# Designed miniproteins, single chains, continued (4): the designs that were tried, part 110

Each design is a single chain, and the fold is of that chain. pLDDT is the mean over its residues in the fold that is shown.

## One batch from the design tools (miniprotein)

Design m15816
Fold by ESMFold2-Fast:
Structure m15816 (fold): chain A 80 residues (1-80)
Amino acid sequence: DKEKELRRKAASALAEARHAYVLYKNGQISKDEAIERLRKAIEELEQVLKEAEKMNSPETVEFARDALEEVRKLLEEIEK
């Protein structure tokens, strides 16, 4: 099931981004490493969004858009 796979990829990317942010705030990873991980999560979420739009999966599209917004805000916070 491609839709289920896309949903899992989006959820995984979001979880990884949140985890990287927490590790950075706790001083466990560098700013550069946190930025790299967040950018990778954004790239994965952008791919999920494109595929979800092509297959007409509105729930997955909405999830990917919301996740992208959250991860972009986390990246902006770190880059300040």
Scores: mean pLDDT 87

Design m15817
Fold by ESMFold2-Fast:
Structure m15817 (fold): chain A 65 residues (1-65)
Amino acid sequence: SSDLVNQARGLAVQYLEGVPDSQRALRVQQLAERAGVSVVTVSRVVWGRVDVSEETAQRIIDALT
């Protein structure tokens, strides 16, 4: 369902709010490590791509809550 992906995206975007562009890559890496997913996967979620699995979205939500 796209609902989990949308929730994961919202939380990930909020996690990156107020972070300067120079620190953004580091924050994305930290989230990826906490969620147990790749940096590329976190980037896809943040940029609004819908080609991630519900399992992946749930891992990101769990890492942020």
Scores: mean pLDDT 78

Design m15818
Fold by ESMFold2-Fast:
Structure m15818 (fold): chain A 60 residues (1-60)
Amino acid sequence: MSELEKKIEIIRKAFDKYNAKLDAATSPEEDEAIRKEFNEILKAILEGPVEEAQKKVDEF
C-alpha cells in the first residue's frame, strides 16, 4: 500500500470514529472535547508521518 493510500485510509477511519463518538456523546462538554481531539488528529495526519497519524487515530 502506498503512503498516500495509507493516509486516505487513516482519514476515513478518523471520520468513522469521530462520527461514532459524537453519536455517543451525551453532553455539550463531551461534544466539544471530541471535536477538539479530532482537530488534533487531523493536524497530525496533515503535518506528521503516517505512523504517528495511525497511532493517534487508533488511540482516539
Scores: mean pLDDT 80

Design m15819
Fold by ESMFold2-Fast:
Structure m15819 (fold): chain A 88 residues (1-88)
Amino acid sequence: SKEKLQLLVVRTMGEVRKIADNAETLSEEEIKEKLKEVIEEAKELAKEEGIDIKEFQEELIKRLEEEKKRYPEKAKVYDLAIEIIKEF
């Protein structure tokens, strides 16, 4: 359902923002590992809930690009997240 898709997108964005907010205390490798964990968990949840993976991928990338424009100082973390999501 569209509601399940939006809920999962909002949840995933919240987890990515937590990583972005703490990025200054983390190495690039630690950021990548945390992002991969969050994104892989979200992908599995989408699959379990019967959410279309391509639609989820497209909506999540759209939200991350919007977030990157609002917070350019955090762009590196959002760019890394987008790269990982594109590997779905």
Scores: mean pLDDT 87

Design m15820
Fold by ESMFold2-Fast:
Structure m15820 (fold): chain A 74 residues (1-74)
Amino acid sequence: MSDEELAREWAAGLRSDDQLRVALAHAEAELAKGREELARLEAENAPQDQIDRVRRGIENAEVLIRVLRERLAA
């Protein structure tokens, strides 16, 4: 199952627009934190495995945000 499929299934479990908005706000906050952490790790010359892990988290958050926005627009 792809990360996008997992995000779509999770978002489909949310019943109200308010739940979708709360989930979107949390995902956007996590994306912002992930970007800040990535910049910090890169500045500190952190191990590549740590940088790669944070990048995956950012990608997952971006997919989830897209799915949640699509559901709110429908």
Scores: mean pLDDT 81

Design m15821
Fold by ESMFold2-Fast:
Structure m15821 (fold): chain A 82 residues (1-82)
Amino acid sequence: MDEEELREIKEKAEEIIKDLSLGNPTFAEIVKKALELAPEDEEIREKLKILVDNYTAGKNPDEAFKALIELRKLIGKKEAEK
């Protein structure tokens, strides 16, 4: 369940990284760092899931953008803790 879900999130997030690299390279780096931390951090996995569900499915770009901002803040906090 969780392992398969994380794999699916990783695959979809890699697509998002490629798309963001064309217009928003800063957010592409944020998603890339989030993927590196995702196996060890449940909160990062939750935010990545929100991002992929709203971005790749095309359902709500505002929610996808909000998830990107939250990932940026969370990664900053997580890096400060290490």
Scores: mean pLDDT 74

Design m15822
Fold by ESMFold2-Fast:
Order: sequence, then structure tokens, then C-alpha cells
Structure m15822 (fold): chain A 83 residues (1-83)
Amino acid sequence: EEVRRLAEEALRALDAAFRDPDPAARAAHLERAVALLREIEERVGAPVHILVEGPFGSNEATRLRVVVERDGREEVIAELVAE
């Protein structure tokens, strides 16, 4: 629930970074996404990363997932598709 909310927020921050034309705003969005991933790692006690799948057009990501690596498995906790 809370972890999923943080994961969804991280994906929205990453999506915003890809869409924002301002370099400073992009850096802020990326920093927010990283901070949220670290918070999720702290809460679950396992490595967390974002998978990018289905580039479309100019290598635009069509699908983003937050995954937790636990017990030799990858568990998807949130997913965002391009709007």
C-alpha cells in the first residue's frame, strides 16, 4: 500500500523528467525518483530498481516498472504506461 504509493510516485517523477524540456526541472524530477526508490529500499529491505520496456518513436519509454529483488526473484510493485 504505502510502498506501492511511493513506487507510483517514483514512476510519475521519472515520466515527468522525460517530458520536461527544462534541464533543471528534469534534474529535480530524477532526484525525486531516486529518493523515492531509496525510501522503498529502506522499507522493504531489498534492492529496488526501475525497468524501462517498449521504447516507441525516438526511444520514448512506453512502460516503466518498479521492481524489488528479493529471494532471487523480481517482484513488480508498480507500473506506468506512457499517456
Scores: mean pLDDT 74

Design m15823
Fold by ESMFold2-Fast:
Parts: C-alpha cells; sequence; structure tokens
Structure m15823 (fold): chain A 97 residues (1-97)
C-alpha cells in the first residue's frame, strides 16, 4: 500500500519534472511524502509496521542523514526496495532544493 502510493507519486512527479520549476517539483514531492507519512502512521496504528516503514517515517520527519542508508538496506532485505529508493529520492529533493 505505502509502496504503491509512494511509487505512483514519484513517477507522476518525475514525468512532469521536465516542464516544471524546481519549486513546483519540491512542492509535489512534499505532498507525496505527507501522503505516504499518513499511510505509514495508519499501518503503525494497526500494528503492521515493518522496519522499512519505521525508517521511512524517520526520512519523512527530516532524519534523512541517518535513515537514508538504513532505509535502502532494509528495503533490499524486505523486498521493498522501490519504496525505500523513493523515500531517499524524496528526502534529497526536499532538503537539497
Amino acid sequence: MVEELAERALEKVLAQAKDRTKEEIEEEMIKAAKEAYEEILKLIKEGKATEVEKLFLKVLEGDFEEAGPLLVKAGEESGATGSAELALAAAKLYYES
């Protein structure tokens, strides 16, 4: 669920990136990150949170420096690599733009 939401959001943003300003791209990435954050909180509340989801939450909260490498590694181990890479890309755009 979170992976599908995150992947769809990034794919949509990247498809439009060539014709948009950096500010508009950042705004859409922030929106996508917030939507993913809400889904992660729902999964945590339901007791279905994985280590990947917990680390993704840290990335969305701004702790990307510590969470980024761990999120990618956890994603690879759990098979959620696409979601982990999206979270890292979103964090970079959010903090580097």
Scores: mean pLDDT 52

Design m15824
Fold by ESMFold2-Fast:
Structure m15824 (fold): chain A 74 residues (1-74)
Amino acid sequence: SEEEIIEEIKKVVKKIQELLKYLKENDPEKFKKAEELVKEYEPKIQEAFDKKDYETALKLLKELLKKIEEIVKE
């Protein structure tokens, strides 16, 4: 349902925010790489939200989260 997708979006966004905060405090160089990814994904995610395409928004957010997690693990 739309409500379940929106709740999943909130969880993914929170995880992204927590990882970005962690990198900003602990690894400024990795934070810059993650920030560049956010800037690349943000317009695509915003377009999906503007169209109320929450499935695409969630997909893009999960892709972004995975890429940020890969940066953290480096």
Scores: mean pLDDT 89

Design m15825
Fold by ESMFold2-Fast:
Structure m15825 (fold): chain A 99 residues (1-99)
Amino acid sequence: MEEELIERAVEAIMRELGLSGEEGRLEAAERIRAALLPGLKAVAEALKAGKSEREIIEAFLAVVPAVKENIRRTLPPEAARHLLEALDLAVKEAEELLA
């Protein structure tokens, strides 16, 4: 269940980046999965525990600093920049949902 949520999120990101079906797709997917893993685990755990939408969003926001650090540490600078920009947009949307 948790693994399925993580895999679905990785596939959605890969599709958004236009990496579907390209050579090196598996390496890119693995790097993205590793970078996002703390955030995806926190969200999956909150969902499994039957948390409210607000609590799930709060769980995600709580791990954002660790996710950003992982992105900077595991991905090449250019890929990290794109993912950090996408994460910042997701954080803004999450904060608006909590308002």
Scores: mean pLDDT 69

Design m15826
Fold by ESMFold2-Fast:
Structure m15826 (fold): chain A 106 residues (1-106)
Amino acid sequence: MEDKEFEEALEEVVKYTTELADKLNVPQREKELIVAGARDLLTRIRELDASLKGARNEVKNWVKEFIDAVKKDPRVSEEQQKQIETLLEDVGKKIVEKYSELLKSL
């Protein structure tokens, strides 16, 4: 059923984001913000009944805004910024992939 399929997709995105953040040594604060952001973004895209193109645009905007915020944070090193950028790009791709699967199950 749609709600169960959505919950499973959400948990897969959260798990993927958490595991990748740990592998990339992303700081705990940024990891928690990205995990929460990814969950909220997929939920929002689903609630808005976004097209696949719309979902890609929402993900692209979220990634850009987060990267811009991190670059302005003096507590985040240049190396950490690159790791966070890699995480955001891969997580963004995963959100689009999972949303595409949800649209095909209709």
Scores: mean pLDDT 84

Design m15827
Fold by ESMFold2-Fast:
Structure m15827 (fold): chain A 129 residues (1-129)
Amino acid sequence: AEKEDILAKVEEALRHVRRAQELTDEMLKIAEKNKDKSPLAYEAAKVAHNLVRAILDVVERTLAEVKASTDPEEQREIVKRGAEEVSRLAEGAKAALDVFAKNGTPEQAEIARRAKEELERAVKLLRDA
């Protein structure tokens, strides 16, 4: 793929991860207020929040490394490594989001579902890059 196409897809993936981060931040605030009623939802929200923060770091690093690279082969390897790492972290984040949804209210489950959709879009964009 051309560097500009790769950059566009990684930047779009970054926007989706940032939306997932906003949603998991909201989830963690709600879970913290209700930690005595649902300790499992609180633990799941912390795990999801931490994994989404790790995904954000990987995508930002991938974007910076692609921008710095002048070699098309190196650019493809950078994105491939980023996509593989984000995919692994996203599987863990999605599992934590499912635990949160199961132990939360219907409103909390909807926030978790939206966070999962944002992560799935980010993973797809990185794989397609």
Scores: mean pLDDT 89

Design m15828
Fold by ESMFold2-Fast:
Structure m15828 (fold): chain A 58 residues (1-58)
Amino acid sequence: MALSEEDRERLARAIAEGTGLSEEQARGAVDALAGLGLIDAETAPEEVVRLARQLSGL
């Protein structure tokens, strides 16, 4: 399911704050994880950060 823009911004912010990625890179990570079906609007920010770190090889 496609994330709303509000959900994308919220999750991207969590990734940027948790990983040190730029907001642009964090948005890309949200889109990639959502496209793989690994996250949705209900996924906890901590879990999104964890998955983004794994995706980025961190």
Scores: mean pLDDT 79

Design m15829
Fold by ESMFold2-Fast:
Structure m15829 (fold): chain A 81 residues (1-81)
Amino acid sequence: SVEELKLKIKNLILKLPNNPETIEKVLNIIKEEVGEEKTEKIKEIIEKDKDPKKGIIKGLDKLDLSKEQLEKILEKLKKLV
């Protein structure tokens, strides 16, 4: 179930518009669930990657989030579609 949630989140992020406003909304959703410190870690990964979406996906994977956190992130991300 955790692997399925990660795949759903990845696929949804990849389908979103690649504009700065959408990326900011995604980061704010993540911040609400994981907090500022962990979100800042994701931003560091984005700065090193050439693609903001890839940086977000890598960051979420590195944080080893709980099933509950992943479900809440997925629910909120669906509202952006």
Scores: mean pLDDT 82

Design m15830
Fold by ESMFold2-Fast:
Structure m15830 (fold): chain A 73 residues (1-73)
Amino acid sequence: MLDELQEAYTRLSLYTARRSPETPAVGEETARLLERAGLTEQARRVLEYTRKGDYTGAVNAVGDAVNELVDKS
């Protein structure tokens, strides 16, 4: 789960940096992964940023979620 979220964070970061048209889909998939991890508030935040086109906000929210899981470990 942590590895999957770390990979999703890296993917979303790369797509955001390159301003890829696929970025919205990657953001939505990342939000679904966060929800499955039990990080419902982080998932909602990522989805909201993604739908508004604030991909930097989405990336930061995913980073916060990954750090939260690392601290729990």
Scores: mean pLDDT 80

Design m15831
Fold by ESMFold2-Fast:
Structure m15831 (fold): chain A 94 residues (1-94)
Amino acid sequence: SAAEQAFLRDLAVQELRLATEEAVKLMEEKGASQEEIDKVKALFDEAIALIRADAPLEEIRAVLDEVVALLGKYDPEFAARFRRGSENMLALLG
């Protein structure tokens, strides 16, 4: 239903907001530059905007893949967990 789809989108947005906070903290602890931290924040905000707009899953996945690639420079294990969580989230949205 439309209400169930809206609820799942809200959950996905909440999960990505929490993931943004964890990713920023991790990158700061690993000595990432402010430019790289700002880039990951912008990519998460873009993914959230796409989810809110009910954009095609392929567009959301493309942005999340960029997040995974950036996070993988600092923590490959965190990036792998985030990738798995993102694929599970996308499966629920589509």
Scores: mean pLDDT 90

Design m15832
Fold by ESMFold2-Fast:
Structure m15832 (fold): chain A 109 residues (1-109)
Amino acid sequence: MEEEKRKELEELLKEVAERLLKLPGITEEGVETVVESVRAFPEYLRSLTDEEREELIAALEEYKASTDLTPELAELVEKLIEAIRERKAYEAAKLLAKLALKGAELQAK
């Protein structure tokens, strides 16, 4: 079951990397950084104490409140916060990948 979730994440990361590389101003190093960060995210979330997880959630809520996000980006951040709160590590990683891609696509216009 964990192996299947990891495979789903890797398939999504391959698609996200391909789409990011097609955007103007995105470097291969930038894409690798995003992919490595998202790939590491499930283990990172599992390593957090309850206090550290609450701090991460507070930081994301502050980001959502202080940043003029599009409705689509705001929805992704909200879903990411809920996935972190529910300890759904792979769902959180997939949402982070989608957020990174959507954010980059919006900045490229």
Scores: mean pLDDT 82

Design m15833
Fold by ESMFold2-Fast:
Structure m15833 (fold): chain A 98 residues (1-98)
Amino acid sequence: KKDKGIKKGIPGAAKILSKQTGIDPSLAEKILRDAIKGSRDWRDAMRRAVDLALDAGLSVDQAATIGAAAGGILAGSDPDVVDRAYRDSRRYATRRRR
């Protein structure tokens, strides 16, 4: 099942995010799970992850990185979508804080 595959990939993604950005891995996993749950597409997942990260007190850079990860997971880690998700999540996080 695609949904089961996504759920199994989330702990791995959370560990990578923690190593790269210093986000607590349990918090990163929770944000990824909550953002992906019920998301319509990778853009919805990205925006939800950014919102949850900023609300949790994470920086704009951390929020953008976790947003890109959520979008990438939902898009099956397509490199073109991952790159676009990072740009879109950084722009979204910046706008939301201003």
Scores: mean pLDDT 75

Design m15834
Fold by ESMFold2-Fast:
Structure m15834 (fold): chain A 94 residues (1-94)
Amino acid sequence: LEIDRQVLAALVLIAGYLSAKALEKEGRTDEAKKIRDLFSKAAQAVEEGNFEEAIKYLEEARKLARSLGTPVGEEIARLFESLIEDVKKLEEEA
């Protein structure tokens, strides 16, 4: 199934919101705020067709999540890794 750019932007927003909520539940409010900022910027970049910038923000979010050293952080990092691959596929089609 092909992912539309607008659909991918929406998926980035949903993934980011869920990731931030998971971190907030663990008391990691500062990391949650950083994740919220990064996925918001990534989603906007996807919507605007700026895939290079979107990948940059998603990579920063992935690194931040993985740096937590927790199972939740690793799952969040894997989620952002999958989104990066989807953005790269969309960039190839553009």
Scores: mean pLDDT 81

Design m15835
Fold by ESMFold2-Fast:
Structure m15835 (fold): chain A 77 residues (1-77)
Amino acid sequence: SAAAAEAVEAAALAELEPVYREMLAAIAAGDLERAFALAERLAEATRRTLEAVGLADRAEALAAELLAALRAAIEAA
């Protein structure tokens, strides 16, 4: 589990952080269309990352939960 967590963190920093930062910038700018598109991209990247580290059985559910949470946060902004 520790090795899996380390692999997820390394992959997340490379793949997810740039998308997350860009999404936050879009939200701050009021570009909701771009923010929603980046939220979908972030959720899909999360699904692929989890699948790559052997968490495929939870990847779809976690990605869906993340997307729902991000969409709700963007709509509230």
Scores: mean pLDDT 78

Design m15836
Fold by ESMFold2-Fast:
Structure m15836 (fold): chain A 79 residues (1-79)
Amino acid sequence: SHLQGGIQSAQGGITALRNGNLDSAIAALRDGLVNAQRAGDDQAVQYLQQGISYAQQGNIDLAIQYAQQGIDSLQNQIS
C-alpha cells in the first residue's frame, strides 16, 4: 500500500540520515513523499517536504525530526 510504502521509504531515509548518507536519505525521503501524496496524507506530505528541505541544508537533527513526524502521520492513517 502507499501508506506502508511511504513509512518504509521514510524510515530508510532516517537510517541514511543517521549514517551520514545524505544523497541516499534525500532519495528515500522523496520516495516517502510520493507515497504520502498517493495515500492522500497531506500532513505527512508537509512533514516530509520539511524533512527533505532540512536534509538539503545539512540540518540532520531537524531533517530526522520532521521525517519522523511524517512517519507518525502515515502510521495514524493505518490505525
Scores: mean pLDDT 89

Design m15837
Fold by ESMFold2-Fast:
Structure m15837 (fold): chain A 55 residues (1-55)
Amino acid sequence: EEEKLENYRLLLRSAIETHTPEEVRRVIDILDAHPSLSEEVKAELRRYAEELLAK
């Protein structure tokens, strides 16, 4: 669901702002293993985090 995706995007952004890139990757790993997230949502979250880290 779109709301769920946006909540995780906010979590990733917060991690980037307050933590190191290593912490962001750790959050992504946790989200990727999350049983209730679809494969498409996981892929979007990984792409989003990669874009944020590149900036």
Scores: mean pLDDT 69

Design m15838
Fold by ESMFold2-Fast:
Structure m15838 (fold): chain A 69 residues (1-69)
Amino acid sequence: MTEAVARLIAALIKMGKGEEAAQVYQRALDAGIDEGELVKLKTEYLKNLTEPVEDVVAQARAELARLGL
């Protein structure tokens, strides 16, 4: 779950959607996701994300919708 949020944030940053990425980050914190784990995973995905960013965004948004985030 935290992984899906971190992937979405990383993909949005790579797409140049920094403001949307910041909104997703804040909503994740408000939902009780651990900030340290989120930052760690976001940083790793920013370095290692090789999948099409549009596919990552679509998958992560679907998972967040299932979680009510």
Scores: mean pLDDT 76

Design m15839
Fold by ESMFold2-Fast:
Structure m15839 (fold): chain A 87 residues (1-87)
Amino acid sequence: ADELLKAAGEEAEKLVAAAQRRDEAAFRAHAESLLGLAEEIARTVDRATAERFFASLITALQIVAELFPELAPELAALVARLRELAA
């Protein structure tokens, strides 16, 4: 459980770094990795911990979308998928 949350946090950091560098290919690769980890978290981590993690991640990604408006549509799509996993 802890290792999955840590891996997802590291992928989120890499996603932000790719956005800062305007590296669109790296951004998409890390977004896909983050979604895969989120799906595994939803399946394997206890619901309360997973829901808290997803809420924090969604909030962070929404802030990133405000800072990088050129990526806002892609970040909104990622947030929508995370909300589906959290439900």
Scores: mean pLDDT 82

Design m15840
Fold by ESMFold2-Fast:
Structure m15840 (fold): chain A 83 residues (1-83)
Amino acid sequence: SEVEELKQKFLEELDELYRNTSDPELQEVIRKAKAMFEKLSEKAKTPDEVEELIQAIKTIIQMQVLQLKEGMSPEEIARKFSL
């Protein structure tokens, strides 16, 4: 289904981001974000609900990266963590 395809694609994007990240603190952010998405996605029944959840998880990742890497600009984070 479209719902399952969207969920699987995003999980693959998070796994790729994790593999391409060498910073342990950022890896932990991605790991926790994936776990959160997996749990919350169980209740997502429509493509729109899945897309809203994806955007929420992306925002959480970007916000936590900003907090952990105070020296990184928002532009650097957007470039490096373009999901």
Scores: mean pLDDT 81

Design m15841
Fold by ESMFold2-Fast:
Structure m15841 (fold): chain A 95 residues (1-95)
Amino acid sequence: SSERQKLLEEANKVISEIEDLLSQVLSPTEVGMVHNQIMHALMGLRGDIEKLQEFLDLLRSYKGQLKQAVQQGDTDRAKQLVDDLLGQLNDLMQK
């Protein structure tokens, strides 16, 4: 649907923005692992518009928090935020 296409375009944009932020504090290998886990969640959720919206809202929320951690060079906080995000995405896939 047009709604799904719009949400997928927005999700891909936010994913790219998160990866750009993470590349400042994480190794390329760590960023690649995060990419694979986020894309796995996106693929699992893309069939459900409500879950896609919740996915996008989670990414937007964590992007804001990650910006602050990255600006401070706080790698430990960035890793903790990523782990929390990935956990919430896994929970969303199981709904």
Scores: mean pLDDT 88

Design m15842
Fold by ESMFold2-Fast:
Structure m15842 (fold): chain A 63 residues (1-63)
Amino acid sequence: AEAARLEAEATRRVNQAAVEYSKILDDAMAEAKKTGNVEEAKKRIDEAAQRLRDTVQAARAAL
């Protein structure tokens, strides 16, 4: 069924985006510890969180 295929694709995209967000979060926190630049880390995390939200919204729109 087309609906099942779209749901599977949407789930895969959201899961991938969540993995990418987690990696960006870890990398940004590690960089902040190394440099002491908390402001840059916050900006990077906020941008990654927005990308995750955008991906979730796009996946929902595809259903």
Scores: mean pLDDT 82

Design m15843
Fold by ESMFold2-Fast:
Structure m15843 (fold): chain A 97 residues (1-97)
Amino acid sequence: KEKLDELVKQLEEIAEQARKLAEHYEKNGDTELAERYRDVAEALEQAAKAIKDGNVEKVRSLAEGLRLVSRTDPDPEIAALAEQGAKLAEEAAKVLE
């Protein structure tokens, strides 16, 4: 459905942003922060794939993980990316039902 394609595109765009930020922090020697940006990027990429696969249970599980990251990560940008990803994945799970 067109709605799911839009949500997948948005998740992929946010994942790409997280990947670019991971590269930035890696080049600056902040390897711990770079790793956390890679982790959120991977979660966003997995959520997009789960939506494409129609795997609603995996989408919900990944949304919960992203929601937890949004509440616990001390970096405000990681928290914001995770919050946005969780919201998109939650919306996709509702459409897949």
Scores: mean pLDDT 87

Design m15844
Fold by ESMFold2-Fast:
Structure m15844 (fold): chain A 71 residues (1-71)
Amino acid sequence: SLIRQAQQLIDLGNQLRKDALDLLNQTRLESKKLDEIDKDEGQGVLSRGDLEASELLSESDSLIKKALDLL
């Protein structure tokens, strides 16, 4: 069923978005700890986390678009 395949892709996309949000929250907490020691290192953690989260969000968008294209 195309509907079942689309639903599976949407579920995977939603999971990746959740993972991206969890990653952003973790990297912000890590950055806050590092800012007390080294502001540049704290900013580096945020920048790397934002990049990784952006990759997860991009994959999520791709999966959801693929699901819509199936319908």
Scores: mean pLDDT 81

Design m15845
Fold by ESMFold2-Fast:
Structure m15845 (fold): chain A 86 residues (1-86)
Amino acid sequence: SNIEKSNKIVESIIQELKENKEDFKKLIEERLKYMIEVKKLPESKAKEIIEKELKEYIETLLERLKELGVSEEGLKKIREVLEEII
């Protein structure tokens, strides 16, 4: 695969994640409030469930990007940005 093309895709994904960071955080916060207020879960348990759901989502996303030919180095960079956001 073309290294420059792979790097460009990685940079584009990172830029989108950074630009949508606040919207992503808001969705996570709304999900947390739903778990606590509607499902009546303790905050610690609700956070644990959401962290697990987010981790599964991240792993699924990274696996799909790997199948599309994103490098291991690119996947690590995307993971670091996602972990900073969540």
Scores: mean pLDDT 81

Design m15846
Fold by ESMFold2-Fast:
Structure m15846 (fold): chain A 77 residues (1-77)
Amino acid sequence: SKAEGLEAARAALEAVRDALSPESLALLEEALAALEAGNAEEARKLAGEGLELSRERLSADQADLLSAGFHAALNGL
């Protein structure tokens, strides 16, 4: 559901927040704001950019967790 997807994205972001670059964190926080606003196009763009940038600093498990959370939120739009 939309609400469950948003909760998953927020939980995943909080779990990996300290490992993210400031640039990746800013993009993913903007993606969350776009998801909350129901702006699917902007949310997909920002999440895609933030997730790609996050791969440079996150472990594979952290990247998978973050990606799963944001994809759940995007699929709930």
Scores: mean pLDDT 85

Design m15847
Fold by ESMFold2-Fast:
Formats: C-alpha cells, structure tokens, sequence
Structure m15847 (fold): chain A 67 residues (1-67)
C-alpha cells in the first residue's frame, strides 16, 4: 500500500509536471531546486516497471543525486 501510494504520486507528478513533488522525493532538503531531463527520463522509465519496489526507488534516488 505505501509503495503503491508513492509510485502513484510520482507517476501523477511526472504526468502533470509537478516538479515540487519530484524534487521532494529526490531531495527532501530542498537542495537543488532543479531536475535534469536525464534524471526525469530515468525516473520515468523506472516507474514504468511493474516490479519496481519502494526500495528500488530510494536506491535509484541516491544514484540520481550523483548525476
């Protein structure tokens, strides 16, 4: 349920271009205030995988923060 809720919120944010919700997920401390096109595309592709877990999302978030 928690995983499904997070995935649905992120999918909705990507569909509506809600950058604030995406930034809160990628950097909850508000640093930085921009998302690169590469980061958005990587996150979008990950969310298309029906086997993705919350743990996978947090692991990829940590990797994307280094990009």
Amino acid sequence: NRAETLVERLKSALKTNDITTLLDFLDPYGLPNKISAQVLETLRNLLLDPTVTVEDLYEIRDILKTM
Scores: mean pLDDT 64

Design m15848
Fold by ESMFold2-Fast:
Structure m15848 (fold): chain A 110 residues (1-110)
Amino acid sequence: SSDVQKAEQMLETIRQTAEDIVERARELAAQPNPPPMDLVKLRFLVLALLGEIYLLVRYGEKHLDEDTRRAVLREVIGLLERVAAELEPLDPGTAARLRREIERLRELIA
Protein backbone atom coordinates (compact mmCIF):
# COMPACT_ATOMS: atom_id res chain seq x y z
CA SER A 1 0.00 0.00 0.00
CA SER A 2 1.01 3.67 -0.33
CA ASP A 3 1.08 3.92 3.49
CA VAL A 4 3.59 1.06 3.68
CA GLN A 5 5.66 2.70 0.90
CA LYS A 6 5.69 6.00 2.84
CA ALA A 7 6.77 4.18 6.03
CA GLU A 8 9.54 2.39 4.07
CA GLN A 9 10.77 5.76 2.71
CA MET A 10 10.79 7.22 6.25
CA LEU A 11 12.62 4.12 7.53
CA GLU A 12 15.23 4.47 4.74
CA THR A 13 15.85 8.10 5.86
CA ILE A 14 16.31 6.85 9.46
CA ARG A 15 18.68 4.11 8.21
CA GLN A 16 20.78 6.68 6.28
CA THR A 17 20.99 9.04 9.28
CA ALA A 18 21.93 6.13 11.60
CA GLU A 19 24.67 4.93 9.19
CA ASP A 20 26.05 8.52 8.94
CA ILE A 21 26.20 8.70 12.77
CA VAL A 22 27.93 5.28 13.01
CA GLU A 23 30.53 6.25 10.37
CA ARG A 24 31.27 9.63 12.01
CA ALA A 25 31.43 8.06 15.49
CA ARG A 26 33.95 5.44 14.29
CA GLU A 27 36.11 8.13 12.64
CA LEU A 28 36.09 10.24 15.83
CA ALA A 29 36.74 7.23 18.13
CA ALA A 30 39.87 6.44 16.05
CA GLN A 31 41.32 9.87 17.03
CA PRO A 32 43.16 10.28 20.39
CA ASN A 33 41.68 13.81 20.80
CA PRO A 34 38.44 14.18 18.79
CA PRO A 35 37.56 17.87 18.15
CA PRO A 36 34.81 19.17 20.51
CA MET A 37 32.89 20.74 17.60
CA ASP A 38 32.68 17.37 15.80
CA LEU A 39 31.22 15.82 18.99
CA VAL A 40 28.62 18.65 19.08
CA LYS A 41 27.76 17.98 15.41
CA LEU A 42 27.37 14.27 16.22
CA ARG A 43 24.87 15.16 19.00
CA PHE A 44 22.84 17.26 16.53
CA LEU A 45 22.73 14.27 14.14
CA VAL A 46 21.40 12.14 17.03
CA LEU A 47 18.66 14.75 17.66
CA ALA A 48 17.78 14.65 13.93
CA LEU A 49 17.60 10.82 14.09
CA LEU A 50 15.26 10.97 17.12
CA GLY A 51 13.05 13.50 15.28
CA GLU A 52 12.84 11.20 12.23
CA ILE A 53 11.90 8.27 14.50
CA TYR A 54 9.24 10.37 16.29
CA LEU A 55 7.63 11.23 12.91
CA LEU A 56 7.68 7.55 11.83
CA VAL A 57 6.11 6.40 15.14
CA ARG A 58 3.30 8.97 14.77
CA TYR A 59 2.78 8.04 11.10
CA GLY A 60 2.62 4.34 12.01
CA GLU A 61 0.00 4.93 14.74
CA LYS A 62 -2.35 6.52 12.16
CA HIS A 63 -1.61 4.62 8.94
CA LEU A 64 -0.07 1.19 9.60
CA ASP A 65 -1.60 -2.06 10.85
CA GLU A 66 -0.24 -3.50 14.13
CA ASP A 67 2.01 -6.18 12.55
CA THR A 68 3.63 -3.76 10.07
CA ARG A 69 4.10 -1.11 12.80
CA ARG A 70 5.77 -3.70 15.11
CA ALA A 71 8.10 -4.87 12.29
CA VAL A 72 9.14 -1.27 11.45
CA LEU A 73 9.73 -0.43 15.15
CA ARG A 74 11.87 -3.59 15.63
CA GLU A 75 14.12 -2.41 12.77
CA VAL A 76 14.34 1.10 14.32
CA ILE A 77 15.30 -0.48 17.69
CA GLY A 78 18.11 -2.44 15.97
CA LEU A 79 19.44 0.73 14.32
CA LEU A 80 19.34 2.64 17.65
CA GLU A 81 21.19 -0.22 19.42
CA ARG A 82 24.00 0.05 16.82
CA VAL A 83 24.15 3.87 17.19
CA ALA A 84 24.20 3.66 21.03
CA ALA A 85 27.02 1.06 20.97
CA GLU A 86 29.16 3.20 18.61
CA LEU A 87 28.56 6.38 20.70
CA GLU A 88 29.37 4.71 24.06
CA PRO A 89 33.17 5.36 23.93
CA LEU A 90 32.73 8.99 22.72
CA ASP A 91 29.58 10.20 24.50
CA PRO A 92 28.29 7.74 27.16
CA GLY A 93 25.61 10.26 28.22
CA THR A 94 24.03 10.37 24.74
CA ALA A 95 24.37 6.56 24.47
CA ALA A 96 22.45 6.21 27.78
CA ARG A 97 19.70 8.56 26.48
CA LEU A 98 19.38 6.42 23.32
CA ARG A 99 19.09 3.23 25.43
CA ARG A 100 16.21 4.87 27.37
CA GLU A 101 14.53 5.66 24.01
CA ILE A 102 15.05 2.01 22.91
CA GLU A 103 13.21 0.86 26.08
CA ARG A 104 10.29 3.24 25.30
CA LEU A 105 10.06 1.82 21.75
CA ARG A 106 10.16 -1.75 23.11
CA GLU A 107 7.14 -0.90 25.29
CA LEU A 108 5.23 0.16 22.13
CA ILE A 109 5.70 -3.35 20.63
CA ALA A 110 5.13 -5.36 23.83
Scores: mean pLDDT 90

Design m15849
Fold by ESMFold2-Fast:
Structure m15849 (fold): chain A 96 residues (1-96)
Amino acid sequence: SLKDEVIHELARIADEAAKRLSDEGAGRVYAIMQEAAQEITKAKSVEEILEVIDRTIGRLEELAKQSTDPEDQEALREMIRRLREVKERFLKKYKE
């Protein structure tokens, strides 16, 4: 399903970012992504799934602003870029 595809992509992106993040940064990222996965599971439309992705990007941008670790900031920026790519891909595939 679309929900399963999005949740799988979120998990993959989080796992990849976690390899470069501090333990604290990784823990906070996993918490944000778990909340996003739960919200996606409850979503009733493609629009609601996209809104969850947008909120998740916003939460990660805020985390990047709060981080004092340059490696965490770089990993979070890469993660945000990948989430934007996921959003654009799903907009093209499912919102036509």
Scores: mean pLDDT 84

